# Designed miniproteins, single chains, continued (3): the designs that were tried, part 28

Each design is a single chain, and the fold is of that chain. pLDDT is the mean over its residues in the fold that is shown.

## One batch from the design tools (miniprotein)

Design m8958
Fold by ESMFold2-Fast:
Structure m8958 (fold): chain A 72 residues (1-72)
Amino acid sequence: SRDEAAAQALKRAKPGFEKTIETIKNEDLQFIGERLEKVREEHGETAEAVRKMAEALEESLEEIAKKLKEKE
């Protein structure tokens, strides 16, 4: 289903998010949102799938931001 597709896309993108976050730690935190949004766009095509991904991404982003802050 599309919900399953969105969940799978997020699971595939999550390692990419963490790698991108690690790279941006050495560059600029301002670009985190842009890079994560780019990955989301590559994996979402339907409104409902995108909505599900956005909600899950927001939760993941907050946790990633907390971890990133703790490292600095």
Scores: mean pLDDT 61

Design m8959
Fold by ESMFold2-Fast:
Structure m8959 (fold): chain A 100 residues (1-100)
Amino acid sequence: MDELIEEAAKNFNLEEFKEFLEELGLKPSDELLKAIEKNPKEVAGLGLSSTSISPEELKELAELYKKNREEAIEKFKELTKDEDEFVKILTAAVLVSLSQ
């Protein structure tokens, strides 16, 4: 878990994260986007602890995102269908960061 948090925090890309959120149909507030950008390690930790997706599944999704972005988006939507919007946003930040 800790290694995954460090990796996600180190590789956070705000521009790609925004693009991924738009593809998911998610519209976070400017305040939330700024908070995520300033606190990538806390965001990664909170996302990983709140999501129903296992760390192993997140790593597999990150690999899929690199190889087939469209398939990764559909799988992410399916796996997060019943999640709160806030948890989806945090999980999306982790996934995009791990895909770098």
Scores: mean pLDDT 81

Design m8960
Fold by ESMFold2-Fast:
Structure m8960 (fold): chain A 102 residues (1-102)
Amino acid sequence: SEVEELSREAEREFEEWLRRNEEEIERQAREITERTGVPYSLALSAVLNLRAHDLLRPYLDRQIRLLEEQPDSPEVRARLEQLRANREEMDRLRREAEELLR
C-alpha cells in the first residue's frame, strides 16, 4: 500500500541520515552531556528525537491523511489509532528533547 511504502521511505531516509551524520550526532550528544551533566544516552536520545521529528513527522502526517481518505473499516480505524498515537508520542519526545537541549 502507499501507506506502507511511505513507512519504508521514512525508515530509509532516517537510516541514511544516521549513516551520514554519525560523527556529528555523537559530537552533539557529547557536548550536551558536558554542558548539562545528563547521561550520554539521554543526550543521544534527545538529538535523535529532534531529528526524527523533523524527518519523519511529514511522512506520518501524509500516512494519516491517506488513511483518513480511505473508506471507514475496522482495519483503517485501527491503523489510524496507531499512527495518531505514534504522532502524539513523537511530538511529546520532541518537546522533552527541546527542554533538555535548552
Scores: mean pLDDT 87

Design m8961
Fold by ESMFold2-Fast:
Structure m8961 (fold): chain A 93 residues (1-93)
Amino acid sequence: SLKKIEAEEVLPGAKLLGGGSDFTASMYTPEALAKIFADEAGLDLAQIPAELLEELGRRLITASPAQVDAALAAARAEADPVAAVRAALAALG
């Protein structure tokens, strides 16, 4: 659910308020987005420093679907969870 359109579809409240991107963004904390990203990329959250997870979540809130897809591809190319998050952050700009 890292794609904005898909995220809006999985949040019924966003649809009730007209499906606005601002409402969808307010339903996800940086922590929640970082967790969803890690689950999708197959990363162990316990092996990643909190500062990197917080930065990842903040970048994901403002990311386009294309930037999220690029970040997931970059993360999946790395065997090390910390290197994976750093690669994702580089892809997010």
Scores: mean pLDDT 67

Design m8962
Fold by ESMFold2-Fast:
Structure m8962 (fold): chain A 94 residues (1-94)
Amino acid sequence: MEAKEEFIEYLKKGIENSEKVLEKMEELGVSEEDKEDVLLALGTPLERRLALVERALAGERDFDEEERRVIRGLTIIASVAAYLEEEEKKREKE
C-alpha cells in the first residue's frame, strides 16, 4: 500500500539479484547510458545509496550530476526487479 516501502523492497531484491537485473536489462535492450547508471548505483556505498533514496523520496531536487545518475540507476534496478516479479507471475498463468 505504501509506494515508498514497495520501492525499497524492489530495490533490495534488485540489488540482491543484480546479475538477473543486468541480464534482464540486456534482454530489454536498455541503453548503455542506463546500464552505466545502474553499474554506478551498484558500486555506490550502501550508506550513500540509502541517503540518496531518502532525500529523493523526501522531494529534494538539489542533486549534482553524479547523484542524479545514481538515483536513476537505483530507480532502474527497482523497476527491473518489479518487472521480473510480474514476468514470474505471468509464467505461472501461461
Scores: mean pLDDT 77

Design m8963
Fold by ESMFold2-Fast:
Structure m8963 (fold): chain A 88 residues (1-88)
Amino acid sequence: MDEALARAEEILRSDPEVYAQALALDQRLVDKAQAGDTDGARQALDELRRLVTDALRRSPRATPETLAAVERAFADAEAMLDRLAAAV
């Protein structure tokens, strides 16, 4: 289990408003991907990445490793959506 990602989740959970917005965007991403709306899923992912990255940058608890792990996770998610788009 990635300790840097666990730290990122802890930081997000410490801000209930940001955490609620992140969960809503994550649910939208999943719903759009399952419906085959790859463009809608990509938009939700981009908004989620912006929200999470901005929240982590404002937190003194975020380390460079935390930010790198989160950016890597988003890059992996983008690659997954690209593969889903190519498969149809």
Scores: mean pLDDT 81

Design m8964
Fold by ESMFold2-Fast:
Structure m8964 (fold): chain A 63 residues (1-63)
Amino acid sequence: SESKQRNEEMIKELTRQVEEKFEQMIKALKEARQGDSEKYFEEINKLFEESQKLISKKQMIEE
């Protein structure tokens, strides 16, 4: 069905967005090792929260 195809496309896009957020978090962790750890952990926390929202949205689509 068209709904099933749209859901698959949305899941694929959400997966890509989650991957991008994790890549940004890994970069921030590497920067935190060089200094300004408080600043980078604030960025990591924000990215983590954004990732959780995307994962929740994916789960709602899979239902």
Scores: mean pLDDT 81

Design m8965
Fold by ESMFold2-Fast:
Structure m8965 (fold): chain A 78 residues (1-78)
Amino acid sequence: MDKLIEELQKVVEENREEWASVEPTPEARALFEELVSGMLSGRLSEEEALQLLLDVYKEDKELFGSLYRLWQEAIAAA
């Protein structure tokens, strides 16, 4: 898990300013809601959620940027 967290933190730091201005897509919103729902219901562990985010980053960096934007908005609203 620690290596997944470190890799995600590195990705976030490298792209932070670019992603801060990204408008979330409908696909990112749907995936974000599924991730949050899965974690809250216990269907997804923290490790599984982090691995899924890393896999999304490797396959679709634009989708990952939109997910990061949604996560930041959720934290700011809390």
Scores: mean pLDDT 72

Design m8966
Fold by ESMFold2-Fast:
Parts: sequence; C-alpha cells; structure tokens
Structure m8966 (fold): chain A 71 residues (1-71)
Amino acid sequence: MEKVRELYREAAEKSKDPLVQEVARILAERPDDPPTPEELAKRLGVSVEEAQKAIDEVAKLMREILEKRQA
C-alpha cells in the first residue's frame, strides 16, 4: 500500500524550489496531523502567504505523482 509519507518525499524530490522541498519534508513527518500555514511560516521564517503557496505546490505535485501511477 502507498504511504502518504512516501508521496511527500517524492513531491520534495520533484520540486526544484527549496521552500517546497522543506515544506514537503515537514509534512512527511506528520502526515496525519499536518502543521497549519501559520506554523510553517513561523518554523521556516517566511510569510503565511508563502507557506500556503508551498503547501499548494506540494499538493499539486502529489496529485501529479498519483495520476502518473494510475495511468
């Protein structure tokens, strides 16, 4: 069975953006209880808007990985 943690790691590897890579890695630590954009912004020293955009990019990459596997 696919592990959500493995999807986060693959998303990190697929991205060239270091912020997206770090957010994906953090989400991989707690997939069942992910940090909020505010918590990520505080942890990484970025704006809440930048943290939210990074989360959205991780979700997009995960979707692309899943769609490729189902094809």
Scores: mean pLDDT 78

Design m8967
Fold by ESMFold2-Fast:
Structure m8967 (fold): chain A 57 residues (1-57)
Amino acid sequence: EVKENAESIARVALRQTATVDPEKAREAAINSAKVNDGEEAAKYTEELLDKGLAEQA
């Protein structure tokens, strides 16, 4: 399902922020969601990443 895929992509990207540039991990995740499930999934993934990054900061 689109939401499950977006959540999975966001979770992987948030873990990668420990070892790579958070901005690059975010960009890659949003692009991956957009390519796989379209703009709605990309927007949802962006919201999940922004929330997760704010919690880590």
Scores: mean pLDDT 75

Design m8968
Fold by ESMFold2-Fast:
Structure m8968 (fold): chain A 79 residues (1-79)
Amino acid sequence: MSLSEVYEKLSKDKQGLAFFNKALAGELTQEEADKASDEFIEVLAEAPKSLRDRLFTHSLSVGLMLRIQKEIEKKKIEA
């Protein structure tokens, strides 16, 4: 999934886009990160590695990182 496709999917929900922008800026709290929707996690699991690396650099919470990694592993098993 390209960067533009990630933005397109998240822009369908105003809250989802705002949440994504906070994550990119490193402004996301642990509580907000833990409340991230499964749909949001699935979109990030399919995002290009470079985008995920940017999110990790901007202090993506440990909880969010683990949920994304779990979704990636799940996709490998289901493939």
Scores: mean pLDDT 67

Design m8969
Fold by ESMFold2-Fast:
Structure m8969 (fold): chain A 75 residues (1-75)
Amino acid sequence: SEKTEKAYKKLQELGNEVIELAKKGASPEDVERFFEEKQKELIEWAKKEGLPESVIKDILDAMEKFKERVLKKLE
């Protein structure tokens, strides 16, 4: 659906912003805070749009895995 496609585009944009923050020398704490803020915003948007629970879970899982990989590289 268009809403699901929009959600994945938002996720991709978020991923690109995180990569740019890391390139600029952001600390692990800065990256973690950014993920927390953007994850909250994206999930609230998805719930308001009425996205299926399975899609919301998929987005959360993808964000968590990406966050772990970025933070591990910054250690």
Scores: mean pLDDT 79

Design m8970
Fold by ESMFold2-Fast:
Structure m8970 (fold): chain A 87 residues (1-87)
Amino acid sequence: SMDQQQGQNAAQIATNQIKSGADIGQGHITISTGSNYTVSQATGDAAIQSAQQYSSSISSGTVVSTNTSDSQTIQSTNQANQQLASL
């Protein structure tokens, strides 16, 4: 669906920005797929994990927005970066 494609495209864009050494923004990603998905993070780096989570949620027909603790945010960012290396 369109929402699924937009979610995947947003996650891929964030992934590509991180891989290129670019900052995807300090503490914020906004993704529009019929209704806005907004992720606010303690650090911009953690936003990519939330973008990938959003892409998965769109694939299953749901939208999720989650605030994570600093330690969880760091851990999730590290896991996302490992997944980025596979993309």
Scores: mean pLDDT 43

Design m8971
Fold by ESMFold2-Fast:
Structure m8971 (fold): chain A 100 residues (1-100)
Amino acid sequence: NALETAKALAEEIIETAEMGLEAIETKNLNKLIATALRVIGLEFDLERTDLPEEIKEKLLEALEKLKEGVKYYFQEKYEEAKKKFEEAKRIAEELLEELE
């Protein structure tokens, strides 16, 4: 079911955002590298997944926020990075509430 796949991707985005937020809070570079690798994996999975357009657009929006969070962290813009991970989490949580 495409909706179960969308739910799994949204849950993975939430977990990835939480990992990014923890990396900022703990100043843990290895955890951010793990976060960045998960973002790459999510982009690969989402690109290859056939989903309803509206759902796919929201997942891509959340993914873009994760990518921006990683980018800001490497620029040492930690407050901007935090906001982007929080935005990604919010979008994915909102989508989960709309699914099922």
Scores: mean pLDDT 89

Design m8972
Fold by ESMFold2-Fast:
Parts: structure tokens; C-alpha cells; sequence
Structure m8972 (fold): chain A 77 residues (1-77)
């Protein structure tokens, strides 16, 4: 559900901030990751992968690593 996704994103966001990632990058990632995870749950695989690829291209390495893990989960499912 959306609330479980929001709790997951909140935990990741807190971890990224504690690791010194900028608030602006964490906020953009949280928004985009939520869109990707909701698309994946709805079976919109290509949309979810496109969002994750955009995150990988435009984010600092710690955020890229999270997006790569999520992309791998979608590709293996």
C-alpha cells in the first residue's frame, strides 16, 4: 500500500540525510522513488524502470545505489 511505501521511503531518506546527502536530493529521490514503487505495484514495469533509470542518471552515488537495487528487484520479478 502507499502507506507502507511512504514508511520505507522515510527510513531510506533518514539514512541518506545521516550520511550527508543534501536535503534537496533526498526530497527529489523520495518523490521519484514513490512514483516508481507505485508504478511497479500497479504492474507498470516499463514506467517504473524509466523512473529508476532517471534517478540513477541524475542522483548522487548513495541514491543511485538504492535505485539500482530497486531496478534489480523489478528485473528479477
Amino acid sequence: SGSMIDEYIKRISQSLLERGVEQKDVDEFSKRLREALLAALAGKRDEALAILDDIIKNSPKPIQNYALVEKSRILLS
Scores: mean pLDDT 86

Design m8973
Fold by ESMFold2-Fast:
Structure m8973 (fold): chain A 68 residues (1-68)
Amino acid sequence: MPSLEELKKEFDELVKEASELESKMSPAERNEILRLVIEALGAIEAQDVEKALELLKRIREMLERIRK
């Protein structure tokens, strides 16, 4: 299991990547990523490692689709 510190670092990296890809996003994609980011932050604050991992994975998969 990754530590909360590792999850927070990955969260920060994904938020930075989302910002860099924002110009390639539709309004719907921007809203969905924002929703996932808010949920992931909440999971990290609640120390729900499993939920945080699932949400970070979903953000990563969306960003990979947008990048293509």
Scores: mean pLDDT 83

Design m8974
Fold by ESMFold2-Fast:
Order: sequence, then structure tokens, then C-alpha cells
Structure m8974 (fold): chain A 92 residues (1-92)
Amino acid sequence: DVLDRIFELIEELVRKGKVEEVKKLLLYMAKHPDLSKKAVAEALEKLLKGEWSVEEAIKYMEEHKDEYDDKLTPSEITALSIHYIGAELEVE
């Protein structure tokens, strides 16, 4: 459910030309296991709305990692990275 929303948000961000911002977020997520899925989704939504920078989104994810039980797994982060690459290739 929340993971599907994260896939959707990444695709929307890439379509809006936020390719480098999504790449930075995915690189951060790959190095930091145990991020909350809900916090990641909320941070991506704020980034999509132009309310936050990448740095603000990363800070939010880090500050809220312990507030929710459903965490992103390394395999889910890998799947998101593959999806990002596919979306990037489509818009280039």
C-alpha cells in the first residue's frame, strides 16, 4: 500500500524533471536501512509539491525513522532504484 505510493511518487517526480533529486534520495535510502515507508512517502510528497528541498526531505526521513513500524527493506529500495532508472530512460 504505502510502497505502491512511493513508486508512484518517484515516477511523478522523474516525469516533472526532478531526476537528480530522486537519485540523491535513493542513494541516501540505499545507505540507510530502516527508514519508515510512511515518512519516505510524506517526504516525497512534499518534494513533489515543491515545499521541501532534497536536504529537507532527507532530514525528515531521518528524524521520523523511529515513529513508524513499517520499514523499507534493501530489496524494496533496489526495486525503487530499478523503477527510477526505467522512468529516467523514458523521459530522456
Scores: mean pLDDT 79

Design m8975
Fold by ESMFold2-Fast:
Structure m8975 (fold): chain A 90 residues (1-90)
Amino acid sequence: MNVEIMRKAVELFRERLEERGIPQAEEIAKKLMELVKASEVSRDERLKEQEKLDEYIKQNLSPQEQRLVASLFSASAIRVIGDEVDKELA
């Protein structure tokens, strides 16, 4: 995984969360970046950080905000990873 590309995806995701009025945007982005870094170390470390992020989201966000976070993350990751990998690396 390219950490540079993922950092851009996480930053875009954070900005979109802030635009939607999610006050936990910075903390979610920070935890997501730790998950990205852990994924380069091992699968076990990634799963550990993913568990922490999932717990944070479930404890601090409403079910509607959780769905919004998931959709914005998916859209941000697809857009940045797709654009950087398929367009800049090509």
Scores: mean pLDDT 73

Design m8976
Fold by ESMFold2-Fast:
Structure m8976 (fold): chain A 57 residues (1-57)
Amino acid sequence: GMSEEIGKNALAGALTLHNEGFSVDTVLALVRREIEPVLDEESLARVLAEIRAQLEA
């Protein structure tokens, strides 16, 4: 769905930023700023948690 596609795009962007040398917390802050206006709080929390898990793997 829309939330899933936004999550996939956000993860791709997060991986790029992390590969460029940004910290996990900085990447999550930047991603949150981008997707917060288009996702509800529950979907936002889920997407950010999934991205954090992938970056900390």
Scores: mean pLDDT 82

Design m8977
Fold by ESMFold2-Fast:
Structure m8977 (fold): chain A 93 residues (1-93)
Amino acid sequence: SLEELIKELAPKFPHLSDEDMEKLFRYLLENLSLDEVALTVKSILDFYIKLGLYKEAKRAIKVFRKVVEKYGTPEQKERLGKIIDEFEKKANL
């Protein structure tokens, strides 16, 4: 399941370089549906917040926004942008 995958990958997330994050987020955009991308990114960010890794969460958001702007479709840019904006507001980032 996605939750099991996140639990396995979560200890490695703080060690991802910007380059590796860009590759990961681009892979998600190209291989998953918009709803699946949204769920995956929100799950990753929520996990960072639960660990108190606020700087890492902010970095991941910055990299994700860059990847969406560079590689995303117009629909992905609009919808994923709104989802991240709402996440930042709720998490007070």
Scores: mean pLDDT 80

Design m8978
Fold by ESMFold2-Fast:
Structure m8978 (fold): chain A 100 residues (1-100)
Amino acid sequence: LDELYAEARARVEALAREHGLSPRARSELLGVLDLTYRELRELEAEGKATDEALLQKVRDGALALLRDVARAHGIPEEAAEGLAAVLTELFDRYAALARA
């Protein structure tokens, strides 16, 4: 998880730079990743990392929060799609590792 989080964080920072996002928007997007990381760590601590329903709930919550941040800051659709892809890839790779 720690390596996946570090990779996702780097990709969010790169996308924020590429699309000229404000420091506040960048901070809030990194906040979405930080909350996601904490929720996944909590699932691991509870032995629930392989619970598909709980993982889906965390994923849906993270994507909803990302969309809210994108709307609030007027983030371009292309950038918002890229950010959503980073989150989706994080969850897909995490789910695969948790089941391995």
Scores: mean pLDDT 80

Design m8979
Fold by ESMFold2-Fast:
Structure m8979 (fold): chain A 77 residues (1-77)
Amino acid sequence: MAAERAALAREALESTRTLGDLMVRGTPEEAEAAARAGRSLARGLRQMSEEGRATGDEALRIIDDALAAHRARYAAA
């Protein structure tokens, strides 16, 4: 059970990082839509368990960092 939960947390963070990468490379509309989806996923993870809360907090950090990187890239371009 614990190993399965750790694997699910890792997969959730991997998916969030992939979403973040797509956000940085996307249009402003795509980045905002992806940020909303990522925040919804993170909220669900935080409500699952104490371990899910930590995973959700890390997912929120990844999404916020990706959105900031997207905005910086767009301002420079």
Scores: mean pLDDT 77

Design m8980
Fold by ESMFold2-Fast:
Structure m8980 (fold): chain A 100 residues (1-100)
Amino acid sequence: MIQSLLEIGERQLARIRELAEAHPDDALIQEIAALVEELYRGVAEERLSEAEVQRLLARLTAAMHRANATGDPARIEAAELAERFAVAVYMAMQERQRAA
């Protein structure tokens, strides 16, 4: 399960990185990309506590909300990719808690 969720995360991360490279001066897209990358690496390396993951997910959710509020298509796309990534991270956390 966790490996399949990481594979989903890798695909979303690659697409978000592409958006960030296309929009280097967009602070919201850059913020979303940075948060997704930190979550992906931290979960994959098992170095983030549950509280740290929840804190990063809350920050990502706030950034997604701000991006959607702008009505900009690239920001909305970044938020949609981040939402799919956040779902995968939540599911991975639940699997880890169930295994404990």
Scores: mean pLDDT 79

Design m8981
Fold by ESMFold2-Fast:
Structure m8981 (fold): chain A 85 residues (1-85)
Amino acid sequence: SGILATEGRNVTRGLGEEALKSSVEEALKLVEEAKRYGLNMADASPLAGRAVVSALREAAKRAKDEEVKERLLQAAKDIEEKIKS
């Protein structure tokens, strides 16, 4: 469980860093990829899903583009809601 949470955090942090360095168009594609990854992680482990949510929220704090920021926050919210259900 702890290993999967660490992997989830590291992968999502990597996707977030790439998104922050990318064009808005590419960043939105990376956010969608991170969301799909996070939903799958939440199915495997709620702890791993929470690690992805945390990494997405940290990326959102650093996002300069409002649409990218909103999509990161929405992805985090969607994953968190899946964990709660």
Scores: mean pLDDT 87

Design m8982
Fold by ESMFold2-Fast:
Structure m8982 (fold): chain A 93 residues (1-93)
Amino acid sequence: SAEEVLEEIVSVIQEGIEEGKSREEIVKAAEETLKKIPSEEILEALKLVYETSTDEKVKEAFKKAIEILEKDPNAYKEVARIIVEVFLEIYEH
């Protein structure tokens, strides 16, 4: 489900933060996780966040991730970077 995809990505990012990994290492871990998931399921997860989020910054970032992945279903690194950067900003506040 879209929720399970989100939980998996969030878990990978949280584990990276707890282990003291750099931003680039966390992005790489998220990228490798996304590569194991069908792009259609990733798109549904991104759309769920876009539709349910009340944070304009989160909505704009996820809209960009959706547009990138719709144009290139192999753009795992770009999508992973957007998700990680948004998560880190929320986590640090």
Scores: mean pLDDT 84

Design m8983
Fold by ESMFold2-Fast:
Structure m8983 (fold): chain A 85 residues (1-85)
Amino acid sequence: GTEEINIKVTGAKASDISKALRGVKGVNSIVADETNNTLHLQVNDKTNYNEIVAAIKAAGGQIVSVSSSNKAIDAQLEELAKKNN
């Protein structure tokens, strides 16, 4: 199925990070919220969350918080963010 993920970021603008996330497999859509510096993602079951975290870091960003339709995704992204900070 498709899950919705909201990622609050720091260190870089959401719009710049959204460009780095283009081409990540399993990411169906990306919306950058510049006011809250948040990325709104729709993802499918083919998504590699390591690639999402790596792309955010490569763009100069860091994950502040995650809120998604699936708590297992929140836990996985937060754990990967800790390993990559």
Scores: mean pLDDT 83

Design m8984
Fold by ESMFold2-Fast:
Structure m8984 (fold): chain A 89 residues (1-89)
Amino acid sequence: FGREAVEAAGQYRDDPEKAAELAMEHGVRGAKASGNPLAAQHIREAAKKAAEKGDPTAVAGAASSGTLHMERGDPEGAVEQAKAAADSA
């Protein structure tokens, strides 16, 4: 699922906002995000901020970091990692 999110982000490098939204929907919403919708929202917002810089690598980083933590059952860590990735862009 994390790898699918990264691939989705890469597919829309010419539309980074859409790439971030799709990556979050595929990775976070379908996984453990249903147990914490607030964490999913923060992850999407962090990915969107990275996308606004027009850097597909930053978008992919935010998506993969967030979804990886959600897959591990750590929604709070997912928010932290997604924000850290966006700040590193």
Scores: mean pLDDT 56

Design m8985
Fold by ESMFold2-Fast:
Structure m8985 (fold): chain A 80 residues (1-80)
Amino acid sequence: ASVSEYVDLPQEKAEQLEAAFRRFDKDGSGTIPSSAIFPIMADLGQDLTQEQAEQLAAELKGKTQLDFEDFVKIVAPFLK
């Protein structure tokens, strides 16, 4: 499904998220470990402040695996 179905993102950012997710979803399961979020943000060139990193960690609390919808919803606010 399209990223825009879950969050209001520009197409360029949506395509970047799809590429990053696919890179870490090597087996095609449609899920990534929550720990992959931080290396994905680094791969996208996102320099997170300490406060943003803490907010992102809080959003990941209780989630061990993320599907594409959860991934997009969690990282989208940090791509503004």
Scores: mean pLDDT 73

Design m8986
Fold by ESMFold2-Fast:
Order: sequence, then structure tokens, then C-alpha cells
Structure m8986 (fold): chain A 58 residues (1-58)
Amino acid sequence: SAADVAELERLGRELIARLEELGREDEAQKVQDTVVRLVAQGRLAEAIAYVRERLAEL
């Protein structure tokens, strides 16, 4: 849904910014690649869950 896409964009931007701030650019790229793959596979809910779990680990 549009709301799920907006939520993923919001959470993904936050996670990438925090990883870049920490100097973890390789992890930021991995996150981006994983999210793109999951979305391409129609696994939007899993992409959101993945980003939330990664944010919780920071």
C-alpha cells in the first residue's frame, strides 16, 4: 500500500542516515540492496520488518 511504501521510505532513510553517521557505509549499502531485493520480490512487509530490526540493533 501507499502507506507501507511511505513507512519503508521513512524508516529506510533513518537507518541509512544513522549507519552513514556511524561510518558503516558498507552496511548502509547492504541494507539498501536487501530492501531493493525484497521490494522487487513483492515482500514489502518483510522489508519494513528488516529495517525496523536493524534500527533496533543500533
Scores: mean pLDDT 87

Design m8987
Fold by ESMFold2-Fast:
Structure m8987 (fold): chain A 77 residues (1-77)
Amino acid sequence: DTSLLAFDLGVEGASVEEILETLKKEFPDVEVERSRVKRINDFGKGVRRVLEHGPDPSVSDIDAALYLIAAGVLRLP
């Protein structure tokens, strides 16, 4: 799944460009929007911050990332 791979790479700290190159290599027939990859990468970085440093309840993007994971919409490996 393209979204799952993009999220995994985002959690590991990959850049948007690195994620796009990996997706093109692994899924050459799938068209992926850069803006979508950026949103997934931002969520991955939010999850990484929470895992490493604990939650900041004032940061809405972290809350959104955790909510999506809990709801089963965004998967963590």
Scores: mean pLDDT 66

Design m8988
Fold by ESMFold2-Fast:
Structure m8988 (fold): chain A 74 residues (1-74)
Amino acid sequence: MKATLEFDGDTVKLRLEGATDEQAFEVLKFANLLGVEEAVVRREGDTAIVVLKGATEEQGREVLEHAESLGFTS
């Protein structure tokens, strides 16, 4: 399972390869706890994409670290 951060202007995207819906939802909940209010999950086959609009790079990195705690490698 692999996690990748992408930064696109004011949006941070976390790609979670091989993620379950429960894992993607846990990452989404953590982002909301960090204050990212415009967060959504998209599915692209076996990859979950957590889209964090208005997130800072610091918030994106904290969300990635949380995904790593769930068994993803970055």
Scores: mean pLDDT 82

Design m8989
Fold by ESMFold2-Fast:
Structure m8989 (fold): chain A 93 residues (1-93)
Amino acid sequence: DPELEKLKEEAKKLVEESIKKIDELVEEALKTGNKEEAKKEIEKIVEETTKILEEKRRLALEAGDVKLAEFFEELIEELKKKAEEALKEIEEA
């Protein structure tokens, strides 16, 4: 299903872009020592991206597509795990 594949691809790209932004914020925090600003921005990225993915998950469930809903849930968990690792790296530096 080309439409289903496109929807999955768009969601993956969103998470990839969010992770790239998180990595850039970690690098900047380690260079400048501006830990609090970087943490705040990472939390904002996670909140905004998670909200989008949760809305997509809800629509998938309403349509009866449990597998698509599970896919979005897995993307949310990947993003949250990356953010936790990033926040720890900033804190320990």
Scores: mean pLDDT 88

Design m8990
Fold by ESMFold2-Fast:
Structure m8990 (fold): chain A 103 residues (1-103)
Amino acid sequence: DEFLEKLKKELTELTESKNKPELGEAMIKILEGVANSVKDEDEETQKKYLETVHRLLKALIEEDEKEALESAGKLLELEGKEITEENKEELIEIFKLALEEIQ
């Protein structure tokens, strides 16, 4: 949980610096959802999922398309899904829609 709390703090500070605190709350809910979905996995696997989702969320707020695509690819790899540009773009769109729905 120390690792999860660190990632939450980093996202909160980033979104506050962008004057978008509601976006930070939405991102925190997504991270908590991911943490709950992988709670029965080993600690290393949990950290990989949380770090990858954190990187993707950060890339979305910073509008870093390259980092978003790289992070989406890593998440697809962790889930055992085919790593294609189409699947990466679809995953990014799913996260964008989730952020809009939580807000």
Scores: mean pLDDT 81

Design m8991
Fold by ESMFold2-Fast:
Formats: C-alpha cells, structure tokens, sequence
Structure m8991 (fold): chain A 89 residues (1-89)
C-alpha cells in the first residue's frame, strides 16, 4: 500500500539525513518518487522534516533553476535548522 511504502521510504530518508548523507537521500527520493531533480529537494524536505519546512523551501527557491549541489546544500541547511522535527521522527 502507498501508506506503508511512504512510511518505509520516510524512515530510510530520515536515517540518511541524520547520518549527513544528503546526496544519498536526494538520490533515493528521485528514484522512489520519479520526480524531476528540481522538485526532489522540496519533496524530501516536506516528507522527512515536515510540510511547513517543505513550503519554506519552495518559497525560498521561487522556481529558480537548482543544481544538484545547491539542492544538497539547502537540504543540509533545512535539516540543521529543523533538527528538532527531524529527531522527533
């Protein structure tokens, strides 16, 4: 079921992010969701950290072209800023 798949994926993504493996988390999200690179980071942030951090990421990016390196840096920044939410899950 989708709910079970989302829970397992989220747990794997949380573990990778907690370990500082942001690029691996981004790649896993792209593979599992089959979404464009430009949408992968906001989706990852929303799923792993929470919907409000995800919306903040979307607002921050404003639809700008985003490189893989920039997305990894922003995921790292969001994980650090919202560590309490990440650790609670």
Amino acid sequence: ARAARDAELRQKLVELVKQGKYEEALNLGIEEWKIPLSLAAPTLVAMVIGPKPGLFYIALRGGEPVTREEQIEIIKEMAEKYKEKLDAK
Scores: mean pLDDT 66

Design m8992
Fold by ESMFold2-Fast:
Structure m8992 (fold): chain A 59 residues (1-59)
Amino acid sequence: TLLRGLSREAALAFIEEVAKIDPELGAGARAALEQGDVPALAALAELERKYPDLFARYR
């Protein structure tokens, strides 16, 4: 609900799973999560566009 319908814990787990497939995107999203909610939301939107089926598993 806090980050595009994901808890912070679920968002982190999703980012870690994406990092196994696409380490550059995963690292960028992890850094955004550490910077604040606005950059985290933007990064998660990008990950959802590239990996929508994976994202759906965390919602």
Scores: mean pLDDT 77

